Designed miniproteins, single chains, continued (2). Designs and how they scored, part 80

Each design is a single chain, and the fold is of that chain. pLDDT is the mean over its residues in the fold that is shown.

## One batch from the design tools (miniprotein)

Design m6768
Fold by ESMFold2-Fast:
Structure m6768 (fold): chain A 90 residues (1-90)
Amino acid sequence: MPLSAEELQAIKEALLGQIRQLIAELEAAIADPAVPEELKAQLRALVEELRALEAQLRATTDPAEGERLITEALGLIGEATLLLAQARAA
């Protein structure tokens, strides 16, 4: 079913919250001396991608662009979650 403007805004706000939480967790892993430097480089790259996406999500007022950015956010959140799990397992 198509999303309403209110539903899109609610999803956007929820994703912004998840992105902020993931950035904080990724930065904590980057600061952890037990995490390998190779993984830290990948974590830093994801932090930069998530920050850029957060800025775009906050700035966009176009519904079609908003839906595209939401799809990208879900993908990056998944990638960040998997890499964070790898870093914590190392």
Scores: mean pLDDT 83

Design m6769
Fold by ESMFold2-Fast:
Formats: C-alpha cells, structure tokens, sequence
Structure m6769 (fold): chain A 75 residues (1-75)
C-alpha cells in the first residue's frame, strides 16, 4: 500500500540521518547543518502523510535508536 511505501521510505531516511550523525560524531566532526535540515524536512513531510499511530510507532523507534547511539558514543 502507499502507506507501507511511505513508512519504509521514512525509516530509510531516519536510518540515513542517524548513520550520518553517528559517523560525524565518531570522527569528531560537526554535522553539516544544511544536510541535516534537508533530511529532517524530508522525514517530517513523509511522517505528515502517515496515520498518527504509524507516526508514533516510527518516532518511538527513532527515540530508541538515538538513545543507543548516544550510549555507544559515551564509551
């Protein structure tokens, strides 16, 4: 369905965003603000097209992944 395609695309962009952030942090570099804004805007647009329940599910997954990355970076 269109919703499943949007959900998968949102997850893909979120993973790309988090991988980029993690890589920059591991290399002691600051993320490029423009690149981060462009990805965040695309993710927000995709999420706005999803049902509230699906958005909440994806945001919970995002929050959990962010916590895991921050925990790894503390070591």
Amino acid sequence: SMEEELKEEARKLIDELLEYFKKQAEEGKKPDEKFMEELTDKISELLSKLSEDVRQEIMQEFYQKVKEILEELKK
Scores: mean pLDDT 82

Design m6770
Fold by ESMFold2-Fast:
Structure m6770 (fold): chain A 90 residues (1-90)
Amino acid sequence: MENDEAAEKAREGGLLTLEEAVKKGKVAQGVGAALLGIGASAALHLGLPEDAVRDLESALELAKELGSKEGEEKFKEGLELAKKALEEAK
């Protein structure tokens, strides 16, 4: 359940970051952030929270560079849930 929520936040963050990047003419960086969000979502569904945390940290950094406040917020929420899943997986 928590992994499904984290995966959804990762997808939302990717989409919002891509939308802001397109608006700013930074399509390649926006696509990169969206792919990292999709990768994190897939990792969470596969029970790989370590990979999800790594992808979400990279996606969050890109969202900050692109100035996507909404994408940054969703990636932060997803990262918090993914880190919780990682601690519980010990």
Scores: mean pLDDT 82

Design m6771
Fold by ESMFold2-Fast:
Structure m6771 (fold): chain A 64 residues (1-64)
Amino acid sequence: SPLLQAKMIIIGLGSKIGEPIPLDASDEYLVEKAPELVKRYEALTGEKLSEEDRSLIEKFLSSL
């Protein structure tokens, strides 16, 4: 499921930057945190998310 993949990416970003997200976090919480986590991840690592991962997150954000 693209939505499940997006959630796993968002949770994974939190873990990578030292801001772990609970696995039982609500969809609303993930939507609120996702843009910030992406920005912090890219700033901290100097890497960009893949186009595929970014597209999955964008689709998830638009689902609410």
Scores: mean pLDDT 81

Design m6772
Fold by ESMFold2-Fast:
Structure m6772 (fold): chain A 75 residues (1-75)
Amino acid sequence: SALLERLRAVIAEGEEAAAKTTDEALRKEIETLIGDLRELAAFMEEHPELEKDYEPLARWVVSHLTGLILKDKAA
């Protein structure tokens, strides 16, 4: 699934950002969202028929994590 591949890519980007940031509060927030995305990706792998139902949630979490990564790069 293209959506699953995107989730995995964003998780990898978030992990890299968390490893490189010196902001502990931002790191914890990124790690929390990575955890949420990992659980969502695992659920979607087990229930591909429900992908359309979870797409809006996946897009929202991805957008939120991407925003945090960009904030770290701008600081």
Scores: mean pLDDT 79

Design m6773
Fold by ESMFold2-Fast:
Structure m6773 (fold): chain A 68 residues (1-68)
Amino acid sequence: SDVAKQLQELGREGAELSRRAREEHRDSPGEERARAIGQATSEVTKKISELMEKYKLEPAEVGEMMLA
C-alpha cells in the first residue's frame, strides 16, 4: 500500500540518519551522541507521527508495515 511504502522509506531514512549521526559523534559522550541522533532523526519521526495521525494507524500496524 502507499502508506506502507512511505513508512518503509521513512524507516530506512531514519536508520541511515541515525547511523551517520552515531558515526560523526563516535567519540562524544553517550548523552551528547544520543541528543545528536535525536536531532538528526527528528524530521523523520515527525513525518511518521503525521502519517499515523492522518491514517489513524496504531503503533503495532506501523511496525508491521515497516517490516514488510
Scores: mean pLDDT 81

Design m6774
Fold by ESMFold2-Fast:
Structure m6774 (fold): chain A 87 residues (1-87)
Amino acid sequence: MLSEEEIEELIESFRKLYEDWKAKLSEAQLNSFLRQFSVAEVRRILEEKGKESAEKFAKRLLELYREMGVPEEVIEEIEREIRKVLE
């Protein structure tokens, strides 16, 4: 199981990646990339660390997206896809 500290380290690493992607990609490309990356990373954590760790990471990741000003419609799409992975 991932600790809260390990989850925050992953989130901070992702914050840096997001800023790099935002500088290089169009809005449509960025939103598509965020969705695909979020789903892939949650799936990876699910496989490596289990469902509880994946759920905690997913919650914190969505909170980060809101903090960084990602549109709520995009966040809702990502949350829907993540829920399918966690079922």
Scores: mean pLDDT 82

Design m6775
Fold by ESMFold2-Fast:
Structure m6775 (fold): chain A 89 residues (1-89)
Amino acid sequence: SEAVKKIEELIGKELAKKIVEEIEKAVNLSEEEKKELLERAEAKNEYQKEILEAVINKDKEKLLEAVLKMIEEIASKGKPEDLEALRAR
């Protein structure tokens, strides 16, 4: 997918693979796990809201696109510390 390729270009293949694996886990959450995530997750920004909506809908492509947007924002406008935190995922 185009989103995966762009993530690989921004953060490298190893981190992109880990992110894809985490996305697959997120879209395969049970209904009970999704409910707990919704009750605890406060969407503090537009990117977090898009991520939560994609998880709820089990939409792997939309989740990849939302994560890509967040990575692009961190890379272009975020501080170096934010990018370092992303690599630690």
Scores: mean pLDDT 69

Design m6776
Fold by ESMFold2-Fast:
Structure m6776 (fold): chain A 96 residues (1-96)
Amino acid sequence: MEVELVSEREEDGTHIRAFAAPGTPHTQAIANDNIEGAKALGLPEEYIEEALKKAQEKKPNTSVIIVESSTKVPGMKEHNPELLAATLAARLSAAA
């Protein structure tokens, strides 16, 4: 399986990347979980929509994984959307 970077945005030390993965039911389920996790952790919905739009424009019929990175290290967090998204992207890169 191949994961391709299709969108990248940096704003105030926050780096948002969108990766396109093959559009299978399995990858779409992972992508949906990733988006809900990003929303729950406060990523602006407009950034999510922009990343999804650009990914679909560049690679239609793919599942999109959003990865958020910040140069600011927050305190100890049990849930980290960057780590979750990176884990999902790594799993999507593996032949499964």
Scores: mean pLDDT 62

Design m6777
Fold by ESMFold2-Fast:
Structure m6777 (fold): chain A 69 residues (1-69)
Amino acid sequence: GLPSEETLKRLADRHGVSVETAREAARGGLPSSAAVTRAIGETLRRLGDAIEESLKTGEPAPPVELVEP
């Protein structure tokens, strides 16, 4: 979901913009550090699964798509 109202207030204050502007920026997809961490974790998990399957089948590892934050 969207960042909390308190987080939006902090972002607005930091950048000298309105809370409404901060909310629209959050909707427009600047990834949070939490979202980036989740995307990295999921990408690494998929890579691990692909390597394990490759080792099991003897086939080259399938391409792993980078998970977007």
Scores: mean pLDDT 65

Design m6778
Fold by ESMFold2-Fast:
Structure m6778 (fold): chain A 68 residues (1-68)
Amino acid sequence: SEKRKKLLEEARKRAAQVTSEQDLMDVVRKTIDEAEKLGFSDDEIRELVAETARLGAEVLQQKRAAAA
């Protein structure tokens, strides 16, 4: 859906700024809050959280690889 696409784009922008596990948790929490406000179901929120966590973890791994 359009709402899902917008939320994922915003999550991606936030995930790009992740530098710690705490930042990743904050991005996930914000995604849950926004999805709840938009009326997403628990199943939809679960899927969005999984995608958001994957994006943030990918950014963290990329930064850790660059630092190693």
Scores: mean pLDDT 79

Design m6779
Fold by ESMFold2-Fast:
Structure m6779 (fold): chain A 74 residues (1-74)
Amino acid sequence: GELEELERRVTSRALALEKKKRLVEEGAESIESAVTGNRYVLLARFADGRAVLTVVDGEEVTEEEVSADYRPVA
């Protein structure tokens, strides 16, 4: 129903904000963020050349280390 969709969106937002805060605390130099409905994508870049891609969709959070040259869009 509509309430379940709102709850999922609120959950995604809360988790994305928490993850963004942790990435900043870990020393991310930049964080690029995109949101579509309930899905949040965070691309964090670090001074040591690491890049970390985080995808948040409801209660599901996936995090993977990607190449420094990674781009989520063309």
Scores: mean pLDDT 76

Design m6780
Fold by ESMFold2-Fast:
Structure m6780 (fold): chain A 105 residues (1-105)
Amino acid sequence: SEELRLLDELIEEARKIAEELAKKGDVVGGMLEAYRFLAERARELGLESLALLAEAYRLALEGAPLEEIAELIRRAVGVDEATARELAERLLAGAAALRAAQAAA
């Protein structure tokens, strides 16, 4: 479908952005820029769920409050508050692990 082709193109461009900064030793910064790009472009293309999810991931990498991340997930995929909160906790844990790994390198 057209939407799947656009999604593949966006993911590929986001991946290239992340890889360029990772080569310079900034893995977290690369992911932040990639998700910012993905959120902005998805919004322009009317892919609202993808835009909200990309923003949730960016906020998790920045250490934003759980409630803000959970609300974006709830709006993006239509899950209940408990499920959105659990997913937000997992994103924050993953983001914290990535930041710790980069700090240790």
Scores: mean pLDDT 84

Design m6781
Fold by ESMFold2-Fast:
Structure m6781 (fold): chain A 69 residues (1-69)
Amino acid sequence: KEVEEKIKKLFEEANKKALDILAQVDKYIAANPELSKEEKQKLVQQAVAEALRLIGDAIDEALKLRKEA
């Protein structure tokens, strides 16, 4: 069924982008050791929030695809 294939690709793309965001924040923190503990935590929290937003968008799209199938 084509819908299952599209849903799988949506989650694969969302996971790839989420991991990319987290990797970019890790690199930025490593390059800026002068950042305070609080600043580092805030950057990680912002990255996690963006990653969760991307996954949430994929869930919404997957639900829409299932409803239309």
Scores: mean pLDDT 82

Design m6782
Fold by ESMFold2-Fast:
Structure m6782 (fold): chain A 66 residues (1-66)
Amino acid sequence: GKLTIKVEGETPEEAARKALAEAYGNKENLTPEALRAAGRLLRAMLAAGLTSGVIIAEGEEGTLIP
């Protein structure tokens, strides 16, 4: 399935926490592959200091749109 998460917060950590809650709410598209891809993108977001963006995970592929 395709997992799409809007990431937004006052800090990168807050944005990541909100994104995680959104991912767990989307049970239809929460596959192990999509969860792993989303996890990698959340770590990249934290490392880059991003406070907003859209994470799209489909199969093993994932994209972060700032």
Scores: mean pLDDT 73

Design m6783
Fold by ESMFold2-Fast:
Parts: structure tokens; sequence; C-alpha cells
Structure m6783 (fold): chain A 94 residues (1-94)
């Protein structure tokens, strides 16, 4: 989804979500740091259902006994879903 087609507030949020996703994929951020950033961003999400899923799945990943690399992949997947959902919500509010 082209960022240029989103409202300014939604564009900033989606840009931040994409930057977080990329930082996790590139190994620039630990799982613990990523989860902290996601908790901060939850209050800024436009869709309450996306925010709820983000918190619940984030908590599940944090509590999991899975190895770091698997948690990292799950966080990247969760962020991709949140980015898509937030962009769709922003288009609906346009």
Amino acid sequence: IPLSQLPDEARALVTRLRALRDAIENGELSVEQALAEMRELTGQLLDPLTAKEFLEEGARIEASDAPDWMKRLELVHLLRLAIASEAQTAYSLK
C-alpha cells in the first residue's frame, strides 16, 4: 500500500510500524526491545481490534518458550498484519 495515499497521522504510524518490522528483520533490535516498542505503539493504533490482537499476540510471544529466532519471525509476521490492518483502517477513515 503506497504511504503517499494515507492521511498524515496514519502515514506516520505505518512508517514507524514498518521501521520496527525492518529493525527486527535486520537484527537491530532484541525481542525484548521490539515488544517494548510494540506496547508503546498499541495506544497509537487506529483500529481497536488490531490494538487488541497486537497486545494479546505480543504477550503470547513474550511468554512463549520458543527460541529467539522463532519469536523474531512471529513478531515480524504480527507487524506485517498490523501494518496491513492499520492502512485499511486509515483508508476507511479517508
Scores: mean pLDDT 79

Design m6784
Fold by ESMFold2-Fast:
Structure m6784 (fold): chain A 98 residues (1-98)
Amino acid sequence: MTEKYTLVAAALLPRSTTQEQIDAFKERLEEALGPEATVEYQDNMLSVRYTADSLEEARKAAEIFAELAQEMGAKVVHVSIYSEETGETISETYYMKP
């Protein structure tokens, strides 16, 4: 049985965020996490879903997403990590930038 961890993260970006900035973010995130990361942007909400083979990898992906989202002006980034095997929430974190 393969224990995998799903990262689900969301960040609300400023309404002034351009499509070019979103495209650049997606490219940087794919370079950092690989093509298996699913990135969506709708209604100024940037979201990502990523499945990792370890809890450490999932947490590292969370930190990368939070850092990149904060660089784009997100004041709050919400990250949840779930066990794929049990469906239990392993962690839920809010990254805040003043």
Scores: mean pLDDT 78

Design m6785
Fold by ESMFold2-Fast:
Order: sequence, then C-alpha cells, then structure tokens
Structure m6785 (fold): chain A 64 residues (1-64)
Amino acid sequence: MLSEEQREALERADRLAAGEVLRRQEAGETLSNEEAREIAVRHALELAPSLSREEIMAELKRTG
C-alpha cells in the first residue's frame, strides 16, 4: 500500500508527465501509448524513488 507522500508524489509526477506529453506533441512529435507511459514512469521514479518500477506501473494501471 502506498503512503500518502508516495501517492501525492505520483499525482504530481502524473501532472508533470501530462505536461511533457502535451509539449512534445505540440512540438510535432508522435507519441505512442507506450512512450507516454514511459514518460509517466520516468517522472514517477524521479519524484518517488522509493517505489519500484513495478509498483509505479501497477498504480498507473489502477488509476488510468
């Protein structure tokens, strides 16, 4: 189970990832769903480094 701090970090990471995806698409990049997911995972790992990639992926699937 995620702590409140980890949950808040993941929510902030999700907002940053969404901003990066939009910025890159506005710059003319074509992003796949897999590339968008990797952007989200990268931001989540940076803001919640105590979480594993597997825990981050599970949370993203639960909230998506």
Scores: mean pLDDT 79

Design m6786
Fold by ESMFold2-Fast:
Structure m6786 (fold): chain A 75 residues (1-75)
Amino acid sequence: SELDRVIEGVKAAKTKQQIKEQMNNAVLLAQELRLSPEVLRKLGQSFVKAQNEKTVEKAKETLLAGLEEIREALS
């Protein structure tokens, strides 16, 4: 699925710039899928947390956790 592509992209990311690109892809996908306001808010929280992380690895972990919650909400 399109969400799986974003998750794979985050896993492959090695820089903060690559993580930011995947955050943008996740936001666009969430809007296209017309996700509920609650899910969109959760995604936004994960985005903010990831941006505030000091390391690329921690930013990836934070964003992946948020994306997994979205995937569960869609199932």
Scores: mean pLDDT 79

Design m6787
Fold by ESMFold2-Fast:
Structure m6787 (fold): chain A 77 residues (1-77)
Amino acid sequence: MGAGAAEVREEPVPGRPDERRVTLLVPVSPLLSVEEAAAALATMLPLALRDRGLEVLSVRVEALDETTLRVEVVVRE
């Protein structure tokens, strides 16, 4: 998970104080397919977060445009 993402938003999940939603905007090279980048990130991100000791409840990756992905992760401590 890249700590250098330009925009990061962290929000508590209503009614579940042990859960947090983290939203990231991830830039993608115009030489790379945004759909392929999204699929790779959705596959690898849960594994990387688990390696840090976080329980991953959900991962969503969507293309906002040809150069930007929006990543949403819900984790439990």
Scores: mean pLDDT 74

Design m6788
Fold by ESMFold2-Fast:
Structure m6788 (fold): chain A 81 residues (1-81)
Amino acid sequence: GAYAPEVARELLARGKEYLAQGKLEEALPLFVEAIRILAAALGPRHPEVAEAVAALGDVYRAMGNTELAAQLDASAAAVRA
C-alpha cells in the first residue's frame, strides 16, 4: 500500500539518527526492516532499496565489518541504473 514506503523512510531516518549517535545495535534492525519493506513494496531493484542497502553497509563499516560493508555497497551500486 501507499504507506509501506513511507514507513520505511521513517525507519531509515531514525536509523541514520542512531548511526550518527554511535547506537549501531539500535540502527541495524531499523535499516534491515526498511530494506524488507521497500523491496516488498517497490521491488528489490528499486533505487530506494539500493539507498537503504548502502545505509546498512555504513552500519557494518562502523561495526568494523568492512568485508560485509563492501559487499552491501557493491549490491547497492549494482541496483542503481
Scores: mean pLDDT 81

Design m6789
Fold by ESMFold2-Fast:
Structure m6789 (fold): chain A 118 residues (1-118)
Amino acid sequence: SLEEIKKTAFFVALVLHLLGASLEDVIEFVKRIVLETETVKEVIYKAAQWALEKRLLPVESVEEAFFILAAIYSQYKDKSIEEIANKFIELGGSRITPEVVEKIKQAVDEAVEEKKKK
């Protein structure tokens, strides 16, 4: 569903920013993947490809990056967007602030609304 795409995109955006991607790059990327994907698996796979290209994960293959991201997401799949946000703020130190969360949430919401027009 579009709500599952929204939650997964929000999750991978937070992870990619935590791993070292700039907020601006993550916002551009997450808007694109929301528009280009139809399943949770596709969101995670595109995030894995991007993480490998940006050298955010010390892995040699997209499949390995996918496995890592999918394994982490499995801990959050039954949580709400607000629960995911709160956990990442708690664990993300200075890198994941309420302001960062709000900007990522806004970007995902804008992309979801644009996707609904198609």
Scores: mean pLDDT 86

Design m6790
Fold by ESMFold2-Fast:
Structure m6790 (fold): chain A 71 residues (1-71)
Amino acid sequence: MEEKIKAAEEALKKLMGFVPKTEEGALLSFAVLLGTSNPKARQELIDAVNSIAGYSDKEALEAMRLLVDHL
């Protein structure tokens, strides 16, 4: 459990690197987007993260799964 929370924090920081905002503001916006059941919005986020952060699709999906499970 604690290991997964740490992994989610590290993944979130890497994903947030593409949003040049305060940490709190970026976290809220990102959580809202990930919390939607809209697959198009989720896919656009994954694509944007992959192009900027250098994640592969499976790494981005793994990071998002960890984040969603521990929000």
Scores: mean pLDDT 51

Design m6791
Fold by ESMFold2-Fast:
Structure m6791 (fold): chain A 64 residues (1-64)
Amino acid sequence: PTPEQIEQAREAALKGKEEAIAALNSGLSASVQTGLALRAIGDGLDTATRLVGFEKALEIMGSV
């Protein structure tokens, strides 16, 4: 991957984390909040994986 793809992957991972935190603070039921948060993390990891590959995406996700 290029340096630009790595940076875009970091942005996707951070967005997933931010959306997960927002879901946990949404005021919905605990089960719905958890489901939305897990989906947000999964979507971020999926986007990063498409840019840099799974191993590097997982490393980036753990660093944000």
Scores: mean pLDDT 82

Design m6792
Fold by ESMFold2-Fast:
Formats: structure tokens, C-alpha cells, sequence
Structure m6792 (fold): chain A 66 residues (1-66)
């Protein structure tokens, strides 16, 4: 659903920011992607929530957000 797709978008943006060395933006996008993953889950989009959470988690880890 739309929330899951937005979560994936922000997770991907977070990964790109972290790869470029912008860890502050990487963490910011990771948090936004995680918020969208929660919203997707609340709306019954379990698969979109899972995908958004995985990408956002990976972005956060790469950006030093443990």
C-alpha cells in the first residue's frame, strides 16, 4: 500500500545518504521509513511493512543508528 511504498522510498534514500557519508540524513530517512512501516502494518499491509522496515533498518545500521 501507499505507506509501505513510502517507507521503502525513505529506506532507499537513507541507504544512499549513508553510502555518501551523510550519516545524519541516513538516520533521519531511516526513522521516517520506520514510521511508514508502522503505518503500513496498522493498515493491514504486512508485506509492505516488512519491506519498508528491512530497508529502513539497513539504512539506520549503515548510518550508525544502533
Amino acid sequence: GPAGEKGKEYGEKGLEAAKAGDFEKGREYSMIGQDYAVLALQRGDEEGAREAAELSRKAGELAGFT
Scores: mean pLDDT 85

Design m6793
Fold by ESMFold2-Fast:
Structure m6793 (fold): chain A 58 residues (1-58)
Amino acid sequence: LSDQELLELLLSNPNILEGMSRNDLLLLPADLQEALKLASPAINEAIQQVLQKPVVEV
């Protein structure tokens, strides 16, 4: 997937962000992370929740 396709996928399905681990989120390009945070408050909130998760636990 291109970064643009990934961005569109995450914007269309923000529930995917809730299923991601902290490590998965940190592997996203910084520009993509910033674009997601700016796209909507709900997506930014989901990202913040993922960043608060322990690295090894669901």
Scores: mean pLDDT 68

Design m6794
Fold by ESMFold2-Fast:
Structure m6794 (fold): chain A 90 residues (1-90)
Amino acid sequence: SANDQSIQSQVDAISSQATDIYNTTMTNIMNGQATVAQVDATIAQLNSYRSQVVSLGNQAQDPATQVQISVVADNIDNQIQRLNDIRSQM
């Protein structure tokens, strides 16, 4: 549906932004350039993106679209978990 196409487009944009901030933060961690505050800020932003993705998933009408959106949410959860694990060692 046009509704689900719009939702998928929005989820794809959020997924790209989440991946970009995650990769930038990971690169800065690897280079010794990330502060605790910067890692915490990235985790907060990823939690915001996850909430937006879940909200959009609740608006999706097609089961196939809902499944694809849940995969994006799971990917963001994995990014958050990894950053939390690193943060606990800082």
Scores: mean pLDDT 92

Design m6795
Fold by ESMFold2-Fast:
Structure m6795 (fold): chain A 112 residues (1-112)
Amino acid sequence: MVDIDFDELVAVAEEFLRRLAEAKSDAERREVVTEFLERLAELLAGLSDEELDALLAEAAAAGTPLARLIALGARARRDGAEAVAAAMTPAEIEALERDARAVVAGARLGAA
């Protein structure tokens, strides 16, 4: 498995959840999602295409909230964060919020 900065990913997820809670409109929520996807893509920017494919295959096998965030970051890196965010439905944004919350909660429990 390729190592990613898990502590930075958790920090990015916490900031995403904070900003999402402050958003007052669907447009603001979509902007927050776009910024989160940009940050996830940045975490993966140092990976080669082969390393990214290996990470995605491992993530697909795991089926965890963390794996879904990694897969979304990879899509944002490939297709562009703004384009990916624009294509997301409200239900997909709610699913992303749940996955981010699960990753943050898991990290807090692991630190205890």
Scores: mean pLDDT 78

Design m6796
Fold by ESMFold2-Fast:
Structure m6796 (fold): chain A 72 residues (1-72)
Amino acid sequence: MIIELETEAESAEEAYEKAKEKLLSLPGVVSVRLDKPVESEEEGVLIVTGLAVMRENGVLSVVPVKVKVRLK
């Protein structure tokens, strides 16, 4: 399973924070380990990849995450 999300930010620094905040708001997400945002092929779009630790019914799992961040 992969978690894929989209969000918006005003800067690369905000992109990281928005991606982290959105992931941590999901039910069952305990923690995240995110890479530095990288530019995509589309101008004004950053990709934040990493891992989320999920807890469901007492079971911990690690799920890859990808957040597409559109700069405005």
Scores: mean pLDDT 81

Design m6797
Fold by ESMFold2-Fast:
Structure m6797 (fold): chain A 63 residues (1-63)
Amino acid sequence: SRYIESLKEVARKNFSPEDQELFEKFLDNNPNPSNPSVRELSRLLSEGRYDEAVELVRTLTSL
C-alpha cells in the first residue's frame, strides 16, 4: 500500500542502511496499516522521533 511505501521512504531518508533494512523487513511482514505497531511507528516517524522509532522496530524484529 502507499501508506507502507511512505513509511519505507521516511526510513530510507533518515536511517542507516542497517536500520532501513530492519524497517523494510518489519513493514513487509506487517503490511496492514491497521496494525497498532505500524500505527505507533508511523506516529513516531511523523513526530521526528527517529531514535524511538528505531528502538521500536529493533524490539519488534528481535521478539
Scores: mean pLDDT 81

Design m6798
Fold by ESMFold2-Fast:
Structure m6798 (fold): chain A 73 residues (1-73)
Amino acid sequence: MLTPEEVRRLLEIRRRHFEIEAENAEKQGKVDEAKFYRELAEESRRLIERGATPEEVIAFMGRATKRELELEK
């Protein structure tokens, strides 16, 4: 299992990734995709703020990855 410090670091990395993806989508005029990534970045921030458990983070990462894969179709 990830330590609480590793969980926080992982969420911070993923939040930055989602923010970058949102900016890239905005530059391309992909409004719905930009909104999607902004929502994922915000969820990551909220998980960091409330001190999410490793299990909650793994579940969130799984959901985010599945949704990202659907956008790449």
Scores: mean pLDDT 78

Design m6799
Fold by ESMFold2-Fast:
Structure m6799 (fold): chain A 73 residues (1-73)
Amino acid sequence: GVMTVVSAARAGRHQLVAVRGDTVLRPGDRLRVLTPAPAETVVEAALNGPKGSLLLVSALPFLLRPGDRLELV
């Protein structure tokens, strides 16, 4: 399913991203950025909860912001 970014922060070359959605994510999963611009990233670490997840994602050419949309490839 499509996930919506709730918050994001740079963590060195990575980003720490909170997402809303029901998708269970695992390290190694590939995510497609739908907004703000097409890009791909990889889940390096994931903590899944009942209403969303906290993710550490690989380097992106932009910082994700609240309202941005991601999907599992």
Scores: mean pLDDT 85

Design m6800
Fold by ESMFold2-Fast:
Structure m6800 (fold): chain A 106 residues (1-106)
Amino acid sequence: MERLERLIEAARLAGELAGIADVAMKSPNPEVQEAAREARKVANELLDKIDEEASQLTPEEQLRVRKAYAEGRKEGEKKASQMTDEEILARARELVERGRKILEEL
């Protein structure tokens, strides 16, 4: 897969993780809040890896990566706001696993 396509995928996933974490942190359930902290940690690790590659991207490519993150965040927040605590836990765990796999490939 081309490097730019991988960075766009990583940025979307980092956005979704950040979006779901923002909603999950508002839950009174401690288990959901813990999942939110893990999701935010993985989102930050993905963003750090994307930033390492950012110096090699054109300004247009950098904008595409930033747009993917913003779109992912909006989607994550929108979906999570309609989920139960059980659904948030399942989704956060799925996205964390996907994020860890992408981190190994970056």
Scores: mean pLDDT 86

Design m6801
Fold by ESMFold2-Fast:
Structure m6801 (fold): chain A 74 residues (1-74)
Amino acid sequence: SIELSEEVLELAREEARRALEAGGENAAAGSGAALRVIGAAVDAALQGLSEEEALEVVRREGERAVEAARRAAE
């Protein structure tokens, strides 16, 4: 069955917050990056990934999203 892990959701929430902050005054960049992180968590659940696999996906996507938002905020 499709199950959304509380641990995965908590990490996604924290990484999305970091992405929003990295976007600064560029609300579109911050929001876009945050939505990408949230989407990664949902997609991992839909694909039936284990909690460990989903946590790794969200962590990697979070790092990329924060970097992209920071660059776009220049």
Scores: mean pLDDT 81

Design m6802
Fold by ESMFold2-Fast:
Structure m6802 (fold): chain A 71 residues (1-71)
Amino acid sequence: MEELKKKLEEERRQLEETRRKIAEAGKAAYDLMKKSVEEARKLEEESPEKGRQALAEGYQKVAKLIEEAAK
């Protein structure tokens, strides 16, 4: 029983560390996401298709930023 408890405690610590790193990267990603949404909204007024494409590109950049931070 104690062995399982120790392993869970270790894993929890590792998860918390990873979560903290992701949270820091998340702040930068949030700023980028906010800007992408704003630009997409402007483009959507011109064409819904263009707005969607701009939003998709923005989220792809955000995903890359978070993925790199999670490494």
Scores: mean pLDDT 73

Design m6803
Fold by ESMFold2-Fast:
Structure m6803 (fold): chain A 83 residues (1-83)
Amino acid sequence: SAVEEAEKEVEEASQAVVDAFLAGDSEAFGKASQRLEEAVRRLGEAKGLSPEETEELLRQVSQEVQAQIDKALGLEPVPAYLP
């Protein structure tokens, strides 16, 4: 049950990151990103992963979130903005 609860939190936190990005809410995006990092660390703990394995899981989840954002945006060109 602890693993299932942690996996659900990672899923919900990942969706929150995607939703905040698509809404253009940079403050919500920052908070959702922090929530996702905490959720992945809890999942690593629930699965008994080492700190190194948990960091690798965080990288994988972050890449999946970025892929979901890219997919949601489609093949439309990224608008150019000033740095």
Scores: mean pLDDT 80

